# Designed miniproteins, single chains, continued (2): the designs that were tried, part 88

Each design is a single chain, and the fold is of that chain. pLDDT is the mean over its residues in the fold that is shown.

## One batch from the design tools (miniprotein)

Design m7061
Fold by ESMFold2-Fast:
Structure m7061 (fold): chain A 89 residues (1-89)
Amino acid sequence: MAEEFRALGEALEAAGRAAGDDEMVLIGRTARLAAEEIAAAPPELRPLLAAHARARIAAMLARHAGDEEAAAAHRARAEAAGRELEAAL
Protein backbone atom coordinates (compact mmCIF):
# COMPACT_ATOMS: atom_id res chain seq x y z
CA MET A 1 0.00 0.00 0.00
CA ALA A 2 2.65 2.58 0.98
CA GLU A 3 4.79 1.45 -1.99
CA GLU A 4 1.91 2.22 -4.40
CA PHE A 5 1.72 5.83 -3.15
CA ARG A 6 5.52 6.15 -3.40
CA ALA A 7 5.49 4.81 -6.99
CA LEU A 8 2.59 7.11 -7.92
CA GLY A 9 4.40 10.08 -6.38
CA GLU A 10 7.63 9.30 -8.25
CA ALA A 11 5.74 8.94 -11.55
CA LEU A 12 3.80 12.21 -11.08
CA GLU A 13 6.95 14.14 -10.08
CA ALA A 14 8.82 12.80 -13.14
CA ALA A 15 5.90 13.60 -15.47
CA GLY A 16 5.50 17.07 -13.93
CA ARG A 17 9.21 17.86 -14.31
CA ALA A 18 9.23 16.65 -17.94
CA ALA A 19 6.18 18.83 -18.75
CA GLY A 20 7.25 21.87 -16.65
CA ASP A 21 4.08 21.35 -14.59
CA ASP A 22 4.81 22.53 -11.04
CA GLU A 23 1.32 21.54 -9.79
CA MET A 24 1.82 17.93 -10.92
CA VAL A 25 5.22 17.88 -9.16
CA LEU A 26 3.47 19.10 -5.98
CA ILE A 27 0.78 16.37 -6.26
CA GLY A 28 3.57 13.79 -6.68
CA ARG A 29 5.35 15.07 -3.57
CA THR A 30 2.05 14.89 -1.65
CA ALA A 31 1.70 11.21 -2.66
CA ARG A 32 5.29 10.45 -1.55
CA LEU A 33 4.69 12.11 1.84
CA ALA A 34 1.50 10.04 2.22
CA ALA A 35 3.57 6.89 1.52
CA GLU A 36 5.99 7.83 4.34
CA GLU A 37 3.11 8.56 6.76
CA ILE A 38 1.40 5.22 5.95
CA ALA A 39 4.67 3.27 6.32
CA ALA A 40 5.36 4.88 9.74
CA ALA A 41 1.78 4.39 11.06
CA PRO A 42 0.53 1.54 13.28
CA PRO A 43 -0.91 -1.31 11.13
CA GLU A 44 -4.50 -0.63 12.28
CA LEU A 45 -4.36 2.99 10.98
CA ARG A 46 -2.73 2.24 7.61
CA PRO A 47 -5.98 1.43 5.71
CA LEU A 48 -7.61 4.64 7.03
CA LEU A 49 -4.57 6.78 6.15
CA ALA A 50 -4.43 5.15 2.69
CA ALA A 51 -8.15 5.81 2.05
CA HIS A 52 -7.76 9.45 3.14
CA ALA A 53 -4.59 9.95 1.05
CA ARG A 54 -6.12 8.28 -2.03
CA ALA A 55 -9.17 10.59 -1.92
CA ARG A 56 -7.00 13.70 -1.36
CA ILE A 57 -4.67 12.85 -4.26
CA ALA A 58 -7.64 12.03 -6.53
CA ALA A 59 -9.20 15.42 -5.63
CA MET A 60 -5.93 17.23 -6.47
CA LEU A 61 -5.62 15.40 -9.81
CA ALA A 62 -9.28 16.10 -10.72
CA ARG A 63 -8.87 19.81 -9.84
CA HIS A 64 -5.67 19.95 -11.93
CA ALA A 65 -7.58 18.40 -14.87
CA GLY A 66 -10.37 21.01 -14.45
CA ASP A 67 -12.96 18.45 -13.33
CA GLU A 68 -14.68 20.37 -10.53
CA GLU A 69 -17.43 17.74 -9.97
CA ALA A 70 -14.91 14.91 -9.58
CA ALA A 71 -12.73 17.11 -7.33
CA ALA A 72 -15.72 17.88 -5.05
CA ALA A 73 -16.70 14.18 -4.87
CA HIS A 74 -13.14 13.17 -3.94
CA ARG A 75 -12.93 15.97 -1.33
CA ALA A 76 -16.13 14.59 0.26
CA ARG A 77 -14.58 11.09 0.36
CA ALA A 78 -11.39 12.53 1.92
CA GLU A 79 -13.47 14.27 4.62
CA ALA A 80 -15.36 11.04 5.39
CA ALA A 81 -12.08 9.06 5.56
CA GLY A 82 -10.62 11.76 7.83
CA ARG A 83 -13.57 11.40 10.21
CA GLU A 84 -13.04 7.61 10.36
CA LEU A 85 -9.35 8.24 11.11
CA GLU A 86 -10.26 10.68 13.93
CA ALA A 87 -12.68 8.11 15.40
CA ALA A 88 -9.88 5.48 15.39
CA LEU A 89 -7.62 7.77 17.47
Scores: mean pLDDT 86

Design m7062
Fold by ESMFold2-Fast:
Structure m7062 (fold): chain A 67 residues (1-67)
Amino acid sequence: SMVAERAVENARKAGEAGDGAAAGAAAWGSQISSGGTMPEYTRRAVRAGEAGDGEAAGEYARLAALG
């Protein structure tokens, strides 16, 4: 889904900026748009974003989309 792809990119950028809340929101959007049922990926995206790890935040958002 193009929407899920954009959400993953948004999570990566938010994580690079050190914004855990924005990274988590992007991962949540990715999860919902793809029908994902694993809230743990969204939680991990928040933690990665809080740590300033954009790569990890984007990866967790991608996993949330894929299930």
Scores: mean pLDDT 78

Design m7063
Fold by ESMFold2-Fast:
Structure m7063 (fold): chain A 87 residues (1-87)
Amino acid sequence: MEEVKEKLREKLAEYQKKIDELRASNDPSKLDEIRDLNFIANILESVLDDPSFTPENLKRMLEIAKERGFPDKVIETLEEILKLVEE
């Protein structure tokens, strides 16, 4: 589990850095990408910091992402996180 948490922390750091770079650009065309990355980052934070956040909760978040019309990249990333958490 610790190895999985380290992998997730690395992903969270990468997404936070990307969000900061996109926000710094002050480009309104990037607002959707910032939203998508924030959604992933919030889920990673929950997986890392909330012991009650289960793989079942992550599966529900995947369904929410699909229902809200999030890009395939977001869905694929959440599926990768789910695979890591289920190991």
Scores: mean pLDDT 79

Design m7064
Fold by ESMFold2-Fast:
Structure m7064 (fold): chain A 90 residues (1-90)
Amino acid sequence: DLSQQLAQQQLQQLLAEREAKYEEALKRLSPELQEFLEELREKDPHLILGLVGVAEENGRDLLEVLGNSLLADKKGLEYAEKLLEAAKKL
């Protein structure tokens, strides 16, 4: 089905763009946050891409989302995971 192939190709491009945005933003964060986020990415790469998506959808600065101290605490991680689950249903 050509329409399904195009939709999958668009999704793959979107995910690749989010990955690139994450890597560029990561370079501008503190070394401590870089280490934390890279460990999180290794354990759950979809969670990191979900956070990039939330920043884009809410018009928030990606650096603010990734650099927010709430991301380093358990509550921030639980919130991000719930947002990722909601995004998966789209």
Scores: mean pLDDT 67

Design m7065
Fold by ESMFold2-Fast:
Structure m7065 (fold): chain A 141 residues (1-141)
Amino acid sequence: SPSLEERLAAIEKGLENFVTSLVEEIKKAIEEGASEEELKELIEQQAQLFVATLIYVLESMIENKVPKEDILKIIENTIDTLVDKMKEAKIPKELQLYFLEKLIELLEETKKRLEELGRDELVPFIEFAIEKIEEKKEEIE
């Protein structure tokens, strides 16, 4: 069986590849001359995909009894990678901030829905993700 370290490395690599794909789609749309309105719509769709994927991965890690500290590290590294890939791809600052703002909005909505459903196990991880995204937003502003 793969070690915990090997399993965590596989999750981190999967999330890095996923985030890279999201940023590359935005970059291609910019290169193809998409309008600001079209880019914002694409970013909203990419933000929804990011949140859905993050929740799916979080649920899987919790079900598999991954330690809280390792889950938090994966969340932070995924957010760091998203911001780094947006900078590397030279995504305009306004669109980077828009992406992060939409992530915060969607994560807050997801948190409220999970609290209403009594799914308290995910709430601290979503709160941590929001905090880390807000920190990155301040650094870009």
Scores: mean pLDDT 91

Design m7066
Fold by ESMFold2-Fast:
Structure m7066 (fold): chain A 112 residues (1-112)
Amino acid sequence: SPKEEVDRIIEATLEWLRENPLSPEVVRSLRDAILHIINLLEDPKEAIEALIRFFDGVIEVLREKNAPKEVIDIVEEGRKKLQELLDNNASKEEIIKTINEFADRLIEVLEK
């Protein structure tokens, strides 16, 4: 089912993130996983709820890895923005735009 596939993607991506050092390429891979999750779920609300769970897992892994505070702060800000999108019944297009904006910010920080 789409929900079971989403849960598998989240679990596999979080395990992969634990094993790989932070880099722009890792952020691009996380973005691709997120976009795949959004595509698997027709309901924008279910997509945002899945992404909030994923962001919670990413934040936990980043803390375990002692990632830079600036990186963790950007991901936490992204999680807060996803909650705002959920509360406002945002479209998939707005969710995708938000994900791309936060991915670009993370890539910029990691390239400097």
Scores: mean pLDDT 89

Design m7067
Fold by ESMFold2-Fast:
Structure m7067 (fold): chain A 97 residues (1-97)
Amino acid sequence: VKIEGFPVLDRSTASAEERRKAALERGKELVRFGLETGNPELLAAGLVLIARELEGEEVAEEVGKFLGELLEEGKSAQEMFEAAKEKWPKLAEVVEE
């Protein structure tokens, strides 16, 4: 959300709750679209975004590293989602809400 220098909610007067809600919705959209189109990069981006907002930066980095390794192995979006669901079931619960 970057246009000219006014658009980033997290820089202005937007509350932490507003930023979190927007990020979670964006993450859910990316995961859903990644699964529907078979795009593992979109799935990975969505899961990392959800993990960051739900569990914090440390977990987001761990999720990103794990999914990055699966991407290097050529795993599908579905396989990556199932692997993430097994290791971090709360991420899948957020997407399925």
Scores: mean pLDDT 76

Design m7068
Fold by ESMFold2-Fast:
Structure m7068 (fold): chain A 62 residues (1-62)
Amino acid sequence: MELEKKIEELKKRYELAQGRVESYRNAAKLSGNDPGLQSEIDRAEAEAKKLKEEYEKLKNEL
């Protein structure tokens, strides 16, 4: 069904966003707390949160 496909795609996007957060956190740790990487972490976390809210909203509509 269309809705199930959208939920699955949104879940994958959320998982990718979480992976991006992990990647930036690891990079920041290796670079000795680069403030530029901290802003990227903050942006990636905000994006992941937004995707999670979209995913949960669609899932609850069932």
Scores: mean pLDDT 79

Design m7069
Fold by ESMFold2-Fast:
Structure m7069 (fold): chain A 72 residues (1-72)
Amino acid sequence: MSWIEEQRERLENAKTEGELSDLLTEIARHAPEAIHPTGNRKGPKEQGTRDGLREVVRESLKRIEEMEKKKE
């Protein structure tokens, strides 16, 4: 299984903000460019990886927002 698939599984199984925060921390450590849009490290072979990671980050942030709204 690829690292991206592993992060996607974590996103799908995440039930708390803490789990989503841990997921984002792991992405930041492994692929900071997915969280920090640099644009300088692009290439044909890397585009799919970046797109997949960007989606995981976006979905994680949306879930955190939903959980925070529930907590309020």
Scores: mean pLDDT 66

Design m7070
Fold by ESMFold2-Fast:
Structure m7070 (fold): chain A 98 residues (1-98)
Amino acid sequence: MDELLDKIGELVESMIRKINEIYKKNPNTEEAKKEIEKLFKEFEEKILELLKEAGVSEEELEYAKKKLEKAKEYILNEDLEKAVDEITLMVQEIFKKD
């Protein structure tokens, strides 16, 4: 369990770091948002793969997708703290049952 949470935490930290660099590099917010959407898609695919490897059910994967979509909306509104909280809550709720 701890190794999976550490991997997810590392992916979240890496994503936030890259998002901050995108905003610094691209003063045009529309261009920055497009790069962030691409980055988030790659992040989502990695998170969902880790959850599948951990034996999470299809119902729990659908729940994770909904929470990740919500986190993406927060990221696109520059609310990185709420995005991290949403991902953390999702992981905690999925693994609290097992």
Scores: mean pLDDT 78

Design m7071
Fold by ESMFold2-Fast:
Structure m7071 (fold): chain A 89 residues (1-89)
Amino acid sequence: SELEAILALEEEYRALEAKVKANPDDKALQQQAVVKYTALALRAIGFLIDEILRYRKRGDLERAKEIEERLKNSKTVEELIELVREIVE
């Protein structure tokens, strides 16, 4: 599922982040972490946009607006993943 793919990417990113923290001068690890973070962010954003459109199509405009505002105000991938998890409840 798309959720499973996002959660797998999150696990991969967290592993890379830990390696970067352990090896702060390793530019290659830093680049790998940035690429993984970007992929995770784009995947989560895409999922959230699809959910906003799904809620709009069924006439749940308040829920669509809530998700849109939280997406706009999200500053980190962790906040995006938290929103994804809440929607899948």
Scores: mean pLDDT 85

Design m7072
Fold by ESMFold2-Fast:
Structure m7072 (fold): chain A 64 residues (1-64)
Amino acid sequence: MTREELLALPLSRGERTLLAVFAHELETHDLSDEQIQAFLDTLESEGRLAVAALARELVADRRA
């Protein structure tokens, strides 16, 4: 699954924007492991489990 396909999923406008910003930050290497973990924890605490799972896939793709 490509990053474009992940971001094109039927998510809310806010969720799509959040993932797009996160993907951009991952590409620019402007995120520490602590910042990535804090972002994932925030999504999970808000009940955004699907968005958190997609964000983890973006992190895995970026590190591969």
Scores: mean pLDDT 71

Design m7073
Fold by ESMFold2-Fast:
Structure m7073 (fold): chain A 95 residues (1-95)
Amino acid sequence: MLEELFEAALKATENVEKEKLIAALKALGIPEPPEGTSKEGLVGEIVLAIWKLLPSKSREEILELVKELGKRLNEAKSPEEAEKAVKEFLKEHLD
């Protein structure tokens, strides 16, 4: 299950720059990742944060949400836009 979420997230964020992934983690309330953290590591932290924030959601719902967030991050033109996209995503799914 977790591996499938991670693979889906990696595919959705294939063209997303590390700085946008770091901005996404900041919006999710995750402290700045260690210097030198790989792109795969950043994506893994995002997936874990989403799973932790949405304990009532089914695996299929979480998979769709991970893909949606990845798409929004890929469409973001700046780290600031990526941070806003994550905040809006959380507002839609937590409120």
Scores: mean pLDDT 78

Design m7074
Fold by ESMFold2-Fast:
Structure m7074 (fold): chain A 76 residues (1-76)
Amino acid sequence: QASTEEVKEQLIEELERGAEKAAAELEKQGKFDAARQVREIARETIERIRKAESVEEALQAKFEGGKRIAEIVREA
């Protein structure tokens, strides 16, 4: 079974990959402000995941951060 630290690492890798892909696509469209916001939210979310004291807290942080990134991409 995955430890809390293993779950955190997986969530961080998924978030980094998704956010960088989203930001790069926004930049290709000239949406530089939206791309910057995506990277800022990703950075903040990664810090929240790293500081999480449980798997539940880490999953909640990733879910909330991912939702905010998706909203920026959708509205951009």
Scores: mean pLDDT 85

Design m7075
Fold by ESMFold2-Fast:
Structure m7075 (fold): chain A 63 residues (1-63)
Amino acid sequence: MAELRDGVLSGEAPAGTTTYIIDEDGRIVATVPAGPFEVEVEEGTYRVVDVDANGAVVAQETV
């Protein structure tokens, strides 16, 4: 599960996935590999999308 607190978006990307962090305007602001991550972002609404090696979306959350 991803969480946004004090300008830091943190979470854990599932094994075998690449996670895309997308802002309110639909722009990719960060791409993170599988495992734990912390990304400094501005306050706002972000969509966190987990994509497997075949390009399939396996999980999605809004924070």
Scores: mean pLDDT 81

Design m7076
Fold by ESMFold2-Fast:
Structure m7076 (fold): chain A 64 residues (1-64)
Amino acid sequence: SKTEEAIKEVEETIEKEKEKEIDEVANIGQRTAVRLIARYGLSAEEAKKVAEALKKAIEEYRKE
């Protein structure tokens, strides 16, 4: 039914938002590396190093 379809769309949207947060926490290094490669034209090795440095910077920022 149309009601079931609407409920499914809402549930999928909520799940997608929650999954994005979980993915960012669990896979921040890998996702960041892929994004840096695409955005800045970095090599995979360079992107990994930048992602690791970014992760450390975020952890230090949280101490403040």
Scores: mean pLDDT 64

Design m7077
Fold by ESMFold2-Fast:
Structure m7077 (fold): chain A 99 residues (1-99)
Amino acid sequence: MEEKEREIRKLALKAQFYFLDILEKSESPEVAEELRKLQEEFDKAIETGDIDALREVIQKLKELLRKLGIPEDEINARDARFDAKTIEELYEELVKRRE
């Protein structure tokens, strides 16, 4: 896998985990609308191969988790855990979590 494609896939998997984390934490219509907007930004970033836009989406997802009461240190620890995993490990974990 080319380095750029590998980075895009890794960032995409990280973003999908954060989407699931937020969905698990909130049933709010306001949060659902914010996630819809972030999903649109995510889809555009994937379509265009825009790594900076993917990082921006992840940052916004992390901000939304913080607003939902998750401590910044816990979010940062979770992000570091994702960074330590391979694409294959993240994909397998995501599939298991989605049932």
Scores: mean pLDDT 84

Design m7078
Fold by ESMFold2-Fast:
Structure m7078 (fold): chain A 78 residues (1-78)
Amino acid sequence: SLDDLVLEAARRAGIELAAAEEVRDLPLSQIVGLAFHLLSLLPPETAVAAVEELARRYRLSPLQAEILLAVARKYAGE
């Protein structure tokens, strides 16, 4: 699930999350680390759609969403 992917990405980034929803409370520096690890768990062609779903589901701030989308688009070759 997307929740499992977020928790695994956090674990790889050295970020402690009790639940995937807590990603919304992370500082920007940790969001960047999380994004790189999350994208490594996804095929490039699904990265943008997965990040859009994540931003919507966890109600990420506009700035968090923009950073994740920018990283996902670069990963997808956009």
Scores: mean pLDDT 80

Design m7079
Fold by ESMFold2-Fast:
Structure m7079 (fold): chain A 100 residues (1-100)
Amino acid sequence: SLLEKIAELTSKLMLGKLSDAEVEELLDLLKEGIENAKTEQEIMGIVNALFVLSVYGSDAHRREALALLKELEEKYADKLSEEQRQELKNILRVVEALLA
């Protein structure tokens, strides 16, 4: 249900259909997801949602997404494959470039 809500809000964000309050709800759900993730699929689902938020959100949302991506890498890098770790590092570089 948490991942389903994240996916729904992320899809609506990409379509420009989220209110500011719904973006804050998405951020709260992503923070909860980072604390409670158990599988590689759950971790990478959160990474994808944070990346979408960084692309389609405001500069403030982009900065928050970058901070959460770094927290997620520190907490879960050892649970990810080499390929998934490289994908996360590439996403971090793209988000940092979007803030330059």
Scores: mean pLDDT 87

Design m7080
Fold by ESMFold2-Fast:
Structure m7080 (fold): chain A 100 residues (1-100)
Amino acid sequence: MVKELRAAYEALKLMDEKGYITEEELAKRTGVSRETVRKVLDELAERGYIKKEKIDEKTYRYSLATPNSAALATAYGVLLVAEEIIENDPRIAAADKRIA
């Protein structure tokens, strides 16, 4: 779960910054396997939140779908889940009043 959510968060962030992202770039940036990255990007594309375009036989390019509302909803949802993972870090939980 953590690896998939990190990949999704970074993908949406980079697509917002650069306009597009590739599987290789996302895997390099996150340290997550290409297989996991591809799975995450394919799920987002299947839901219609991002577009998957074939650049060549081995490379795909991903970009935010044109309906800004759908893309924004996806980005916001991923950010919220990423924040929840940070809050559930055992180190942070231990530093709190041990409410875990």
Scores: mean pLDDT 64

Design m7081
Fold by ESMFold2-Fast:
Structure m7081 (fold): chain A 72 residues (1-72)
Amino acid sequence: AQAAFDAHLDRANAAVEQGNYEEAIKHYEAAIAADPDSPLVPSLYRLIAWLYRQMGKEEEAERWEKKADEAA
């Protein structure tokens, strides 16, 4: 689980560096699914929300911020 979490996180971070926010979100979601108990999960929810805002998807951003608040 941890190895899969780390692999998805690395791919997501690379996608962000390339400006591919849709791909980054998919990999962050996959990381969360691989290790939902990770202490990084609330921070990843906030990061996904920020990425949705960068794409102009405010309703999706609000949904992920709510998940972050509930997980913190």
Scores: mean pLDDT 83

Design m7082
Fold by ESMFold2-Fast:
Structure m7082 (fold): chain A 86 residues (1-86)
Amino acid sequence: SMGEELLKEVEKLAEGLPEVAQELLLTYTKAALSKYPNPSEEEVKAMLEAFKQAIDDLLAAYAKDPEATEAQLRLALEQLKQQLAA
């Protein structure tokens, strides 16, 4: 399915990132797929392009302040998990 293909491509894009960033991207993608389980090919492509841009911004943030960036990502992941549990 396109949803399974999206998850696989996001895992590839996240490869080499810190674990917290990988978990955040995957958790976000799974949350999106839970609300919209059958995305179109066009929607998948748009989401992957958005993730590529987000990863570039994230790498720039890590280069500037890795400690603060990691702390912010951990908070974002915790907030996302809390929102999904509600």
Scores: mean pLDDT 84

Design m7083
Fold by ESMFold2-Fast:
Structure m7083 (fold): chain A 89 residues (1-89)
Amino acid sequence: MAERERLLERGRELLERVRRLREELERLKEELRNGKDFSLEEILKKIGRILRLIGEALDLALEAERLLRELGPEAEEAREAERLGRSLS
């Protein structure tokens, strides 16, 4: 037991990471809107932040795909069990 609890915990962790990523993207978006005269150093720092956020987004997408794969078989097993139960009734 606790497999469902682990999947739910992973889901909550993913949602929190997505929320944090969205907040950081929104802050970067506001910085880009409000600044027009960036130094080369500031531009390089923003590029570094963009690359980091892209990496985080890719990691989140892969983790979400893994979670969905694990939930898919469980959902299919639940549907098959319900179908078999109805056939025996």
Scores: mean pLDDT 72

Design m7084
Fold by ESMFold2-Fast:
Structure m7084 (fold): chain A 94 residues (1-94)
Amino acid sequence: DAQPELRYDPERKELSLRIPLAPGYYLEVSLTPDGVMKIKLLKDGKVIEEFVATSEEEAREALRRMAEKVDGPVAQTLRDIAEAGGVPREIRLV
């Protein structure tokens, strides 16, 4: 699955991007109205890692830390996202 999915939750006022990494693995990035980013690594629908970032630098660091806790193509995809400009304050398809 190569297609990122962008969603807006009007109840929480959060913009979220869900990125498929590998079968069963997803990266979910949510941006709150005050510019706080929630970064979650999901495996088979379960959150295995979660970070909160208030800057692009913190978001990139979170992705690198997540990559250290997984192996293979999931780790490489997380590093590629971090290197390609990361997860900016504005959600960007990279």
Scores: mean pLDDT 72

Design m7085
Fold by ESMFold2-Fast:
Structure m7085 (fold): chain A 91 residues (1-91)
Amino acid sequence: SKMERIRRLEREIAEALERGAPPEEIIRLYLELEVERGIISEEEAERLLEEARNSEEARRRLLLEAEIAGSFAHMREAIDKLIERREEEKL
């Protein structure tokens, strides 16, 4: 489903950020996420990626946006682990 693809991309962004992936890889994953969300078109994503290659300001902005998107995956993982611990305590 679309929601499953969105969750997968958010996790991939979080993992890329954690391992210190190159900025271009992180930005590419974030733009793919924004296309899946229906926020931007594929053509707009290509334009933004090219802007990030040629502008430090654009690159910095997109990296910050990607960090925010990745933080949602970490929050969900933390909540899931908390639920699992509570279920184990009831058994």
Scores: mean pLDDT 80

Design m7086
Fold by ESMFold2-Fast:
Structure m7086 (fold): chain A 104 residues (1-104)
Amino acid sequence: EARKLILEGVNYAMRGLAHLVEYELTGDPKSREQAADDFVESGREYKKAGEIYEKEGNLKEAAEAYKESVKSYERAVKLKPDDEKIKKLLEEAKKKLEEIEKKL
């Protein structure tokens, strides 16, 4: 279950990177939007994986999953710095990471 979510997070991050490269080459606002959306979905899948690992007591894998979630949301925020919804998702992921790191 958690491993499947990690794979989904990786796949969304790779799609986001491809759209980011397209945006950097073309300046197309559609590519920017797609990159941001893919990084948001990547962050969500990693956060879900972290929550499953946390419930299983696998705190190291939970921490790594939450770190990847934070990285994906940070990429999304850089593409949409005024999007309050994405900023809230980033804040939630950072809080989850902080909680797990206190237990390591």
Scores: mean pLDDT 89

Design m7087
Fold by ESMFold2-Fast:
Structure m7087 (fold): chain A 77 residues (1-77)
Amino acid sequence: MKEKIERAKKILEEIAKYLLELSKFAADSEEQKAFIAEHSAEVKKKAEELQELSKDPEVREALEELAKKKEAELAKE
């Protein structure tokens, strides 16, 4: 179980880093749109793997807790 939770957290962190990188581009930039187009498929694949891991209730609870913390961080200012 712990290994699944840690892998799920690692994938979630990778997705979060992608979203953070995306937000660093100028809000209405062609470069931002190109970045999305180039990386969206890989991010989708990661999200699917994360969803597969979250089939376990304990993994899902850990991910929801982490997601809440990340949302609070992103909404903080």
Scores: mean pLDDT 73

Design m7088
Fold by ESMFold2-Fast:
Structure m7088 (fold): chain A 81 residues (1-81)
Amino acid sequence: MEEINRVVSELLEEASERAEKEGLFELSEQLREVSRRFREGSSNVREPLERMGEISEQSPTSREILEELDREIQERVEELL
């Protein structure tokens, strides 16, 4: 369980850094919040991700970052299980 939480948190922080470099500061802040929740052992990330999706509807780059992040998380978590 700790390994999964660590990997997911790291992926979220990397995505946040990429969003910040692209000038997507609101997306970056929300990604950091999701990372924080994973560090606390919370799995309740669907609602924050849906909220970020609404924001990214006006930014194709944000949408691409979120879709790639979601896929990476799924693949890495499945590999660890």
Scores: mean pLDDT 75

Design m7089
Fold by ESMFold2-Fast:
Structure m7089 (fold): chain A 62 residues (1-62)
Amino acid sequence: TANVLALAERTLRVAGRDELAAALPGLSVEEQRRLGIEAGTEDSLARMREAIDKLIAENALK
């Protein structure tokens, strides 16, 4: 289900923000959405950086 609370909680927990995930039910829907987007962006950037570092380590990109 495209529930803002559920999506934000999952994203925050994946990002290691368990305290924020637990606090979500006490926040407004707008705040829940903003926190979820922020955490999701950080995770996406971290995964992209890891992929680039792997390519460099494999000497595929010098």
Scores: mean pLDDT 67

Design m7090
Fold by ESMFold2-Fast:
Structure m7090 (fold): chain A 96 residues (1-96)
Amino acid sequence: NEEIDAIRNWDGEAIAKINVRELAKRIIKEIERGADEETLRRLIDRWARAALELNVDPETVRELSEQIIKVAEEKGLPELAEYVRRKEEEVLKKLD
């Protein structure tokens, strides 16, 4: 189990990436399930906050935001996709 191994080895960077990736996966699943926009925005806010608090690398932030944006656009949620783009920009500016 990669998550447990990272905890045992005190690899804070690996743990941070796992947590942010799992939050992104949850957001994608909720979009696919047709969750309401308020719920999706709250999850995106939590994801953005986690990326900042855990000091996740900017490349991981870009990769995960692109995945969420793509799924949002494919499901006909352009306002949600734009919300994710704004959160990505805010996170990347603060990680700089």
Scores: mean pLDDT 78

Design m7091
Fold by ESMFold2-Fast:
Structure m7091 (fold): chain A 95 residues (1-95)
Amino acid sequence: RDRGPPTDEEVQAEYEKNLEELREKGYLDLAEAMEKMLAEDTPEALRRALELVLELRRKGEEVTVGFGIKGTPEKGAILLEFLERLEELNREKKK
């Protein structure tokens, strides 16, 4: 969980572990999007990866993505927006 500010090496290692887990579970498209997010380090790449998570959750897949990012407030806003949309989808799935 929150251990304090992670180093760039710790962030990279966390991403690599998440990618391996996603591939083992068969979420290959999401793994590719996360690799691209790490390589590009842009808000657009992050949003693309999160949209795939939302699509999988909408289809009833229980996918979990845990990673820390260092960057702009814009990336933080995208993560917050993602969490709000994920909560809405979870509520709608129970209707």
Scores: mean pLDDT 67

Design m7092
Fold by ESMFold2-Fast:
Structure m7092 (fold): chain A 82 residues (1-82)
Amino acid sequence: MKEEALKKLEELEKKLEEISKSKKPSKEQVDEVVKLLREIERISKELHDKGDIETAMEITKRAQEIIEKYREAAEKVAKAVE
């Protein structure tokens, strides 16, 4: 689970970096980012429910740091979502 979350965080960072290089994200790029965020949230919740609160918090913090680092790209995704 932790390794899966770290892989998803890496994929999220790569996708947001790609979106940051374009003026408008494609529907496919938006869908990929939304899916990754949902999967990361699911893993974090499962870890928290199992009592691994420290790892769950670390994953959540890393996701927030990635979103903040690529804030403009994250805003493009948010604006494109219904």
Scores: mean pLDDT 81

Design m7093
Fold by ESMFold2-Fast:
Structure m7093 (fold): chain A 65 residues (1-65)
Amino acid sequence: EVNPELPEKVQKLVKEMIEDLKSHPNPALKEQREKLIEKLKSAKTLDEVVDIMAEYSYLLANAKP
């Protein structure tokens, strides 16, 4: 579950990112996707979410099915 200490709009963004990562079909990125999902669920501050978003953007920029 998403950390309730985060602002509501950030919680929504985190939920959307987790669902996107779960539904991504690329098996080569399964381990990285699972790690990012765990980090997103454990994020306690906006700064942590921003760092994870940077990792997410990098992963998607290089991801191919």
Scores: mean pLDDT 72

Design m7094
Fold by ESMFold2-Fast:
Structure m7094 (fold): chain A 67 residues (1-67)
Amino acid sequence: SASLEAEVLRLTEELIREDPELAARLDELKAQGLSTAEAIARLVAEDERARAYADRALQAVIDKLNA
C-alpha cells in the first residue's frame, strides 16, 4: 500500500543518512530535482550498500507489522 511504501521510504532515508557518503549522494540527487523516492531508487540501483539499507528498512517494517 502507499502507506507501507511511505514508511519503508522514510526508514530507508534514515538508514542512508547514517552513512555520510550515501547521504551526500542522496542530497546531490535531490538537489538535481529528483523526489526522495526517485533519488533513493536511483541510489539503490547503482550502490549495493544503499540496496542493503533499503532491504533492511523493508524487513524492519514487515517485522513490525507482523509482531
Scores: mean pLDDT 85

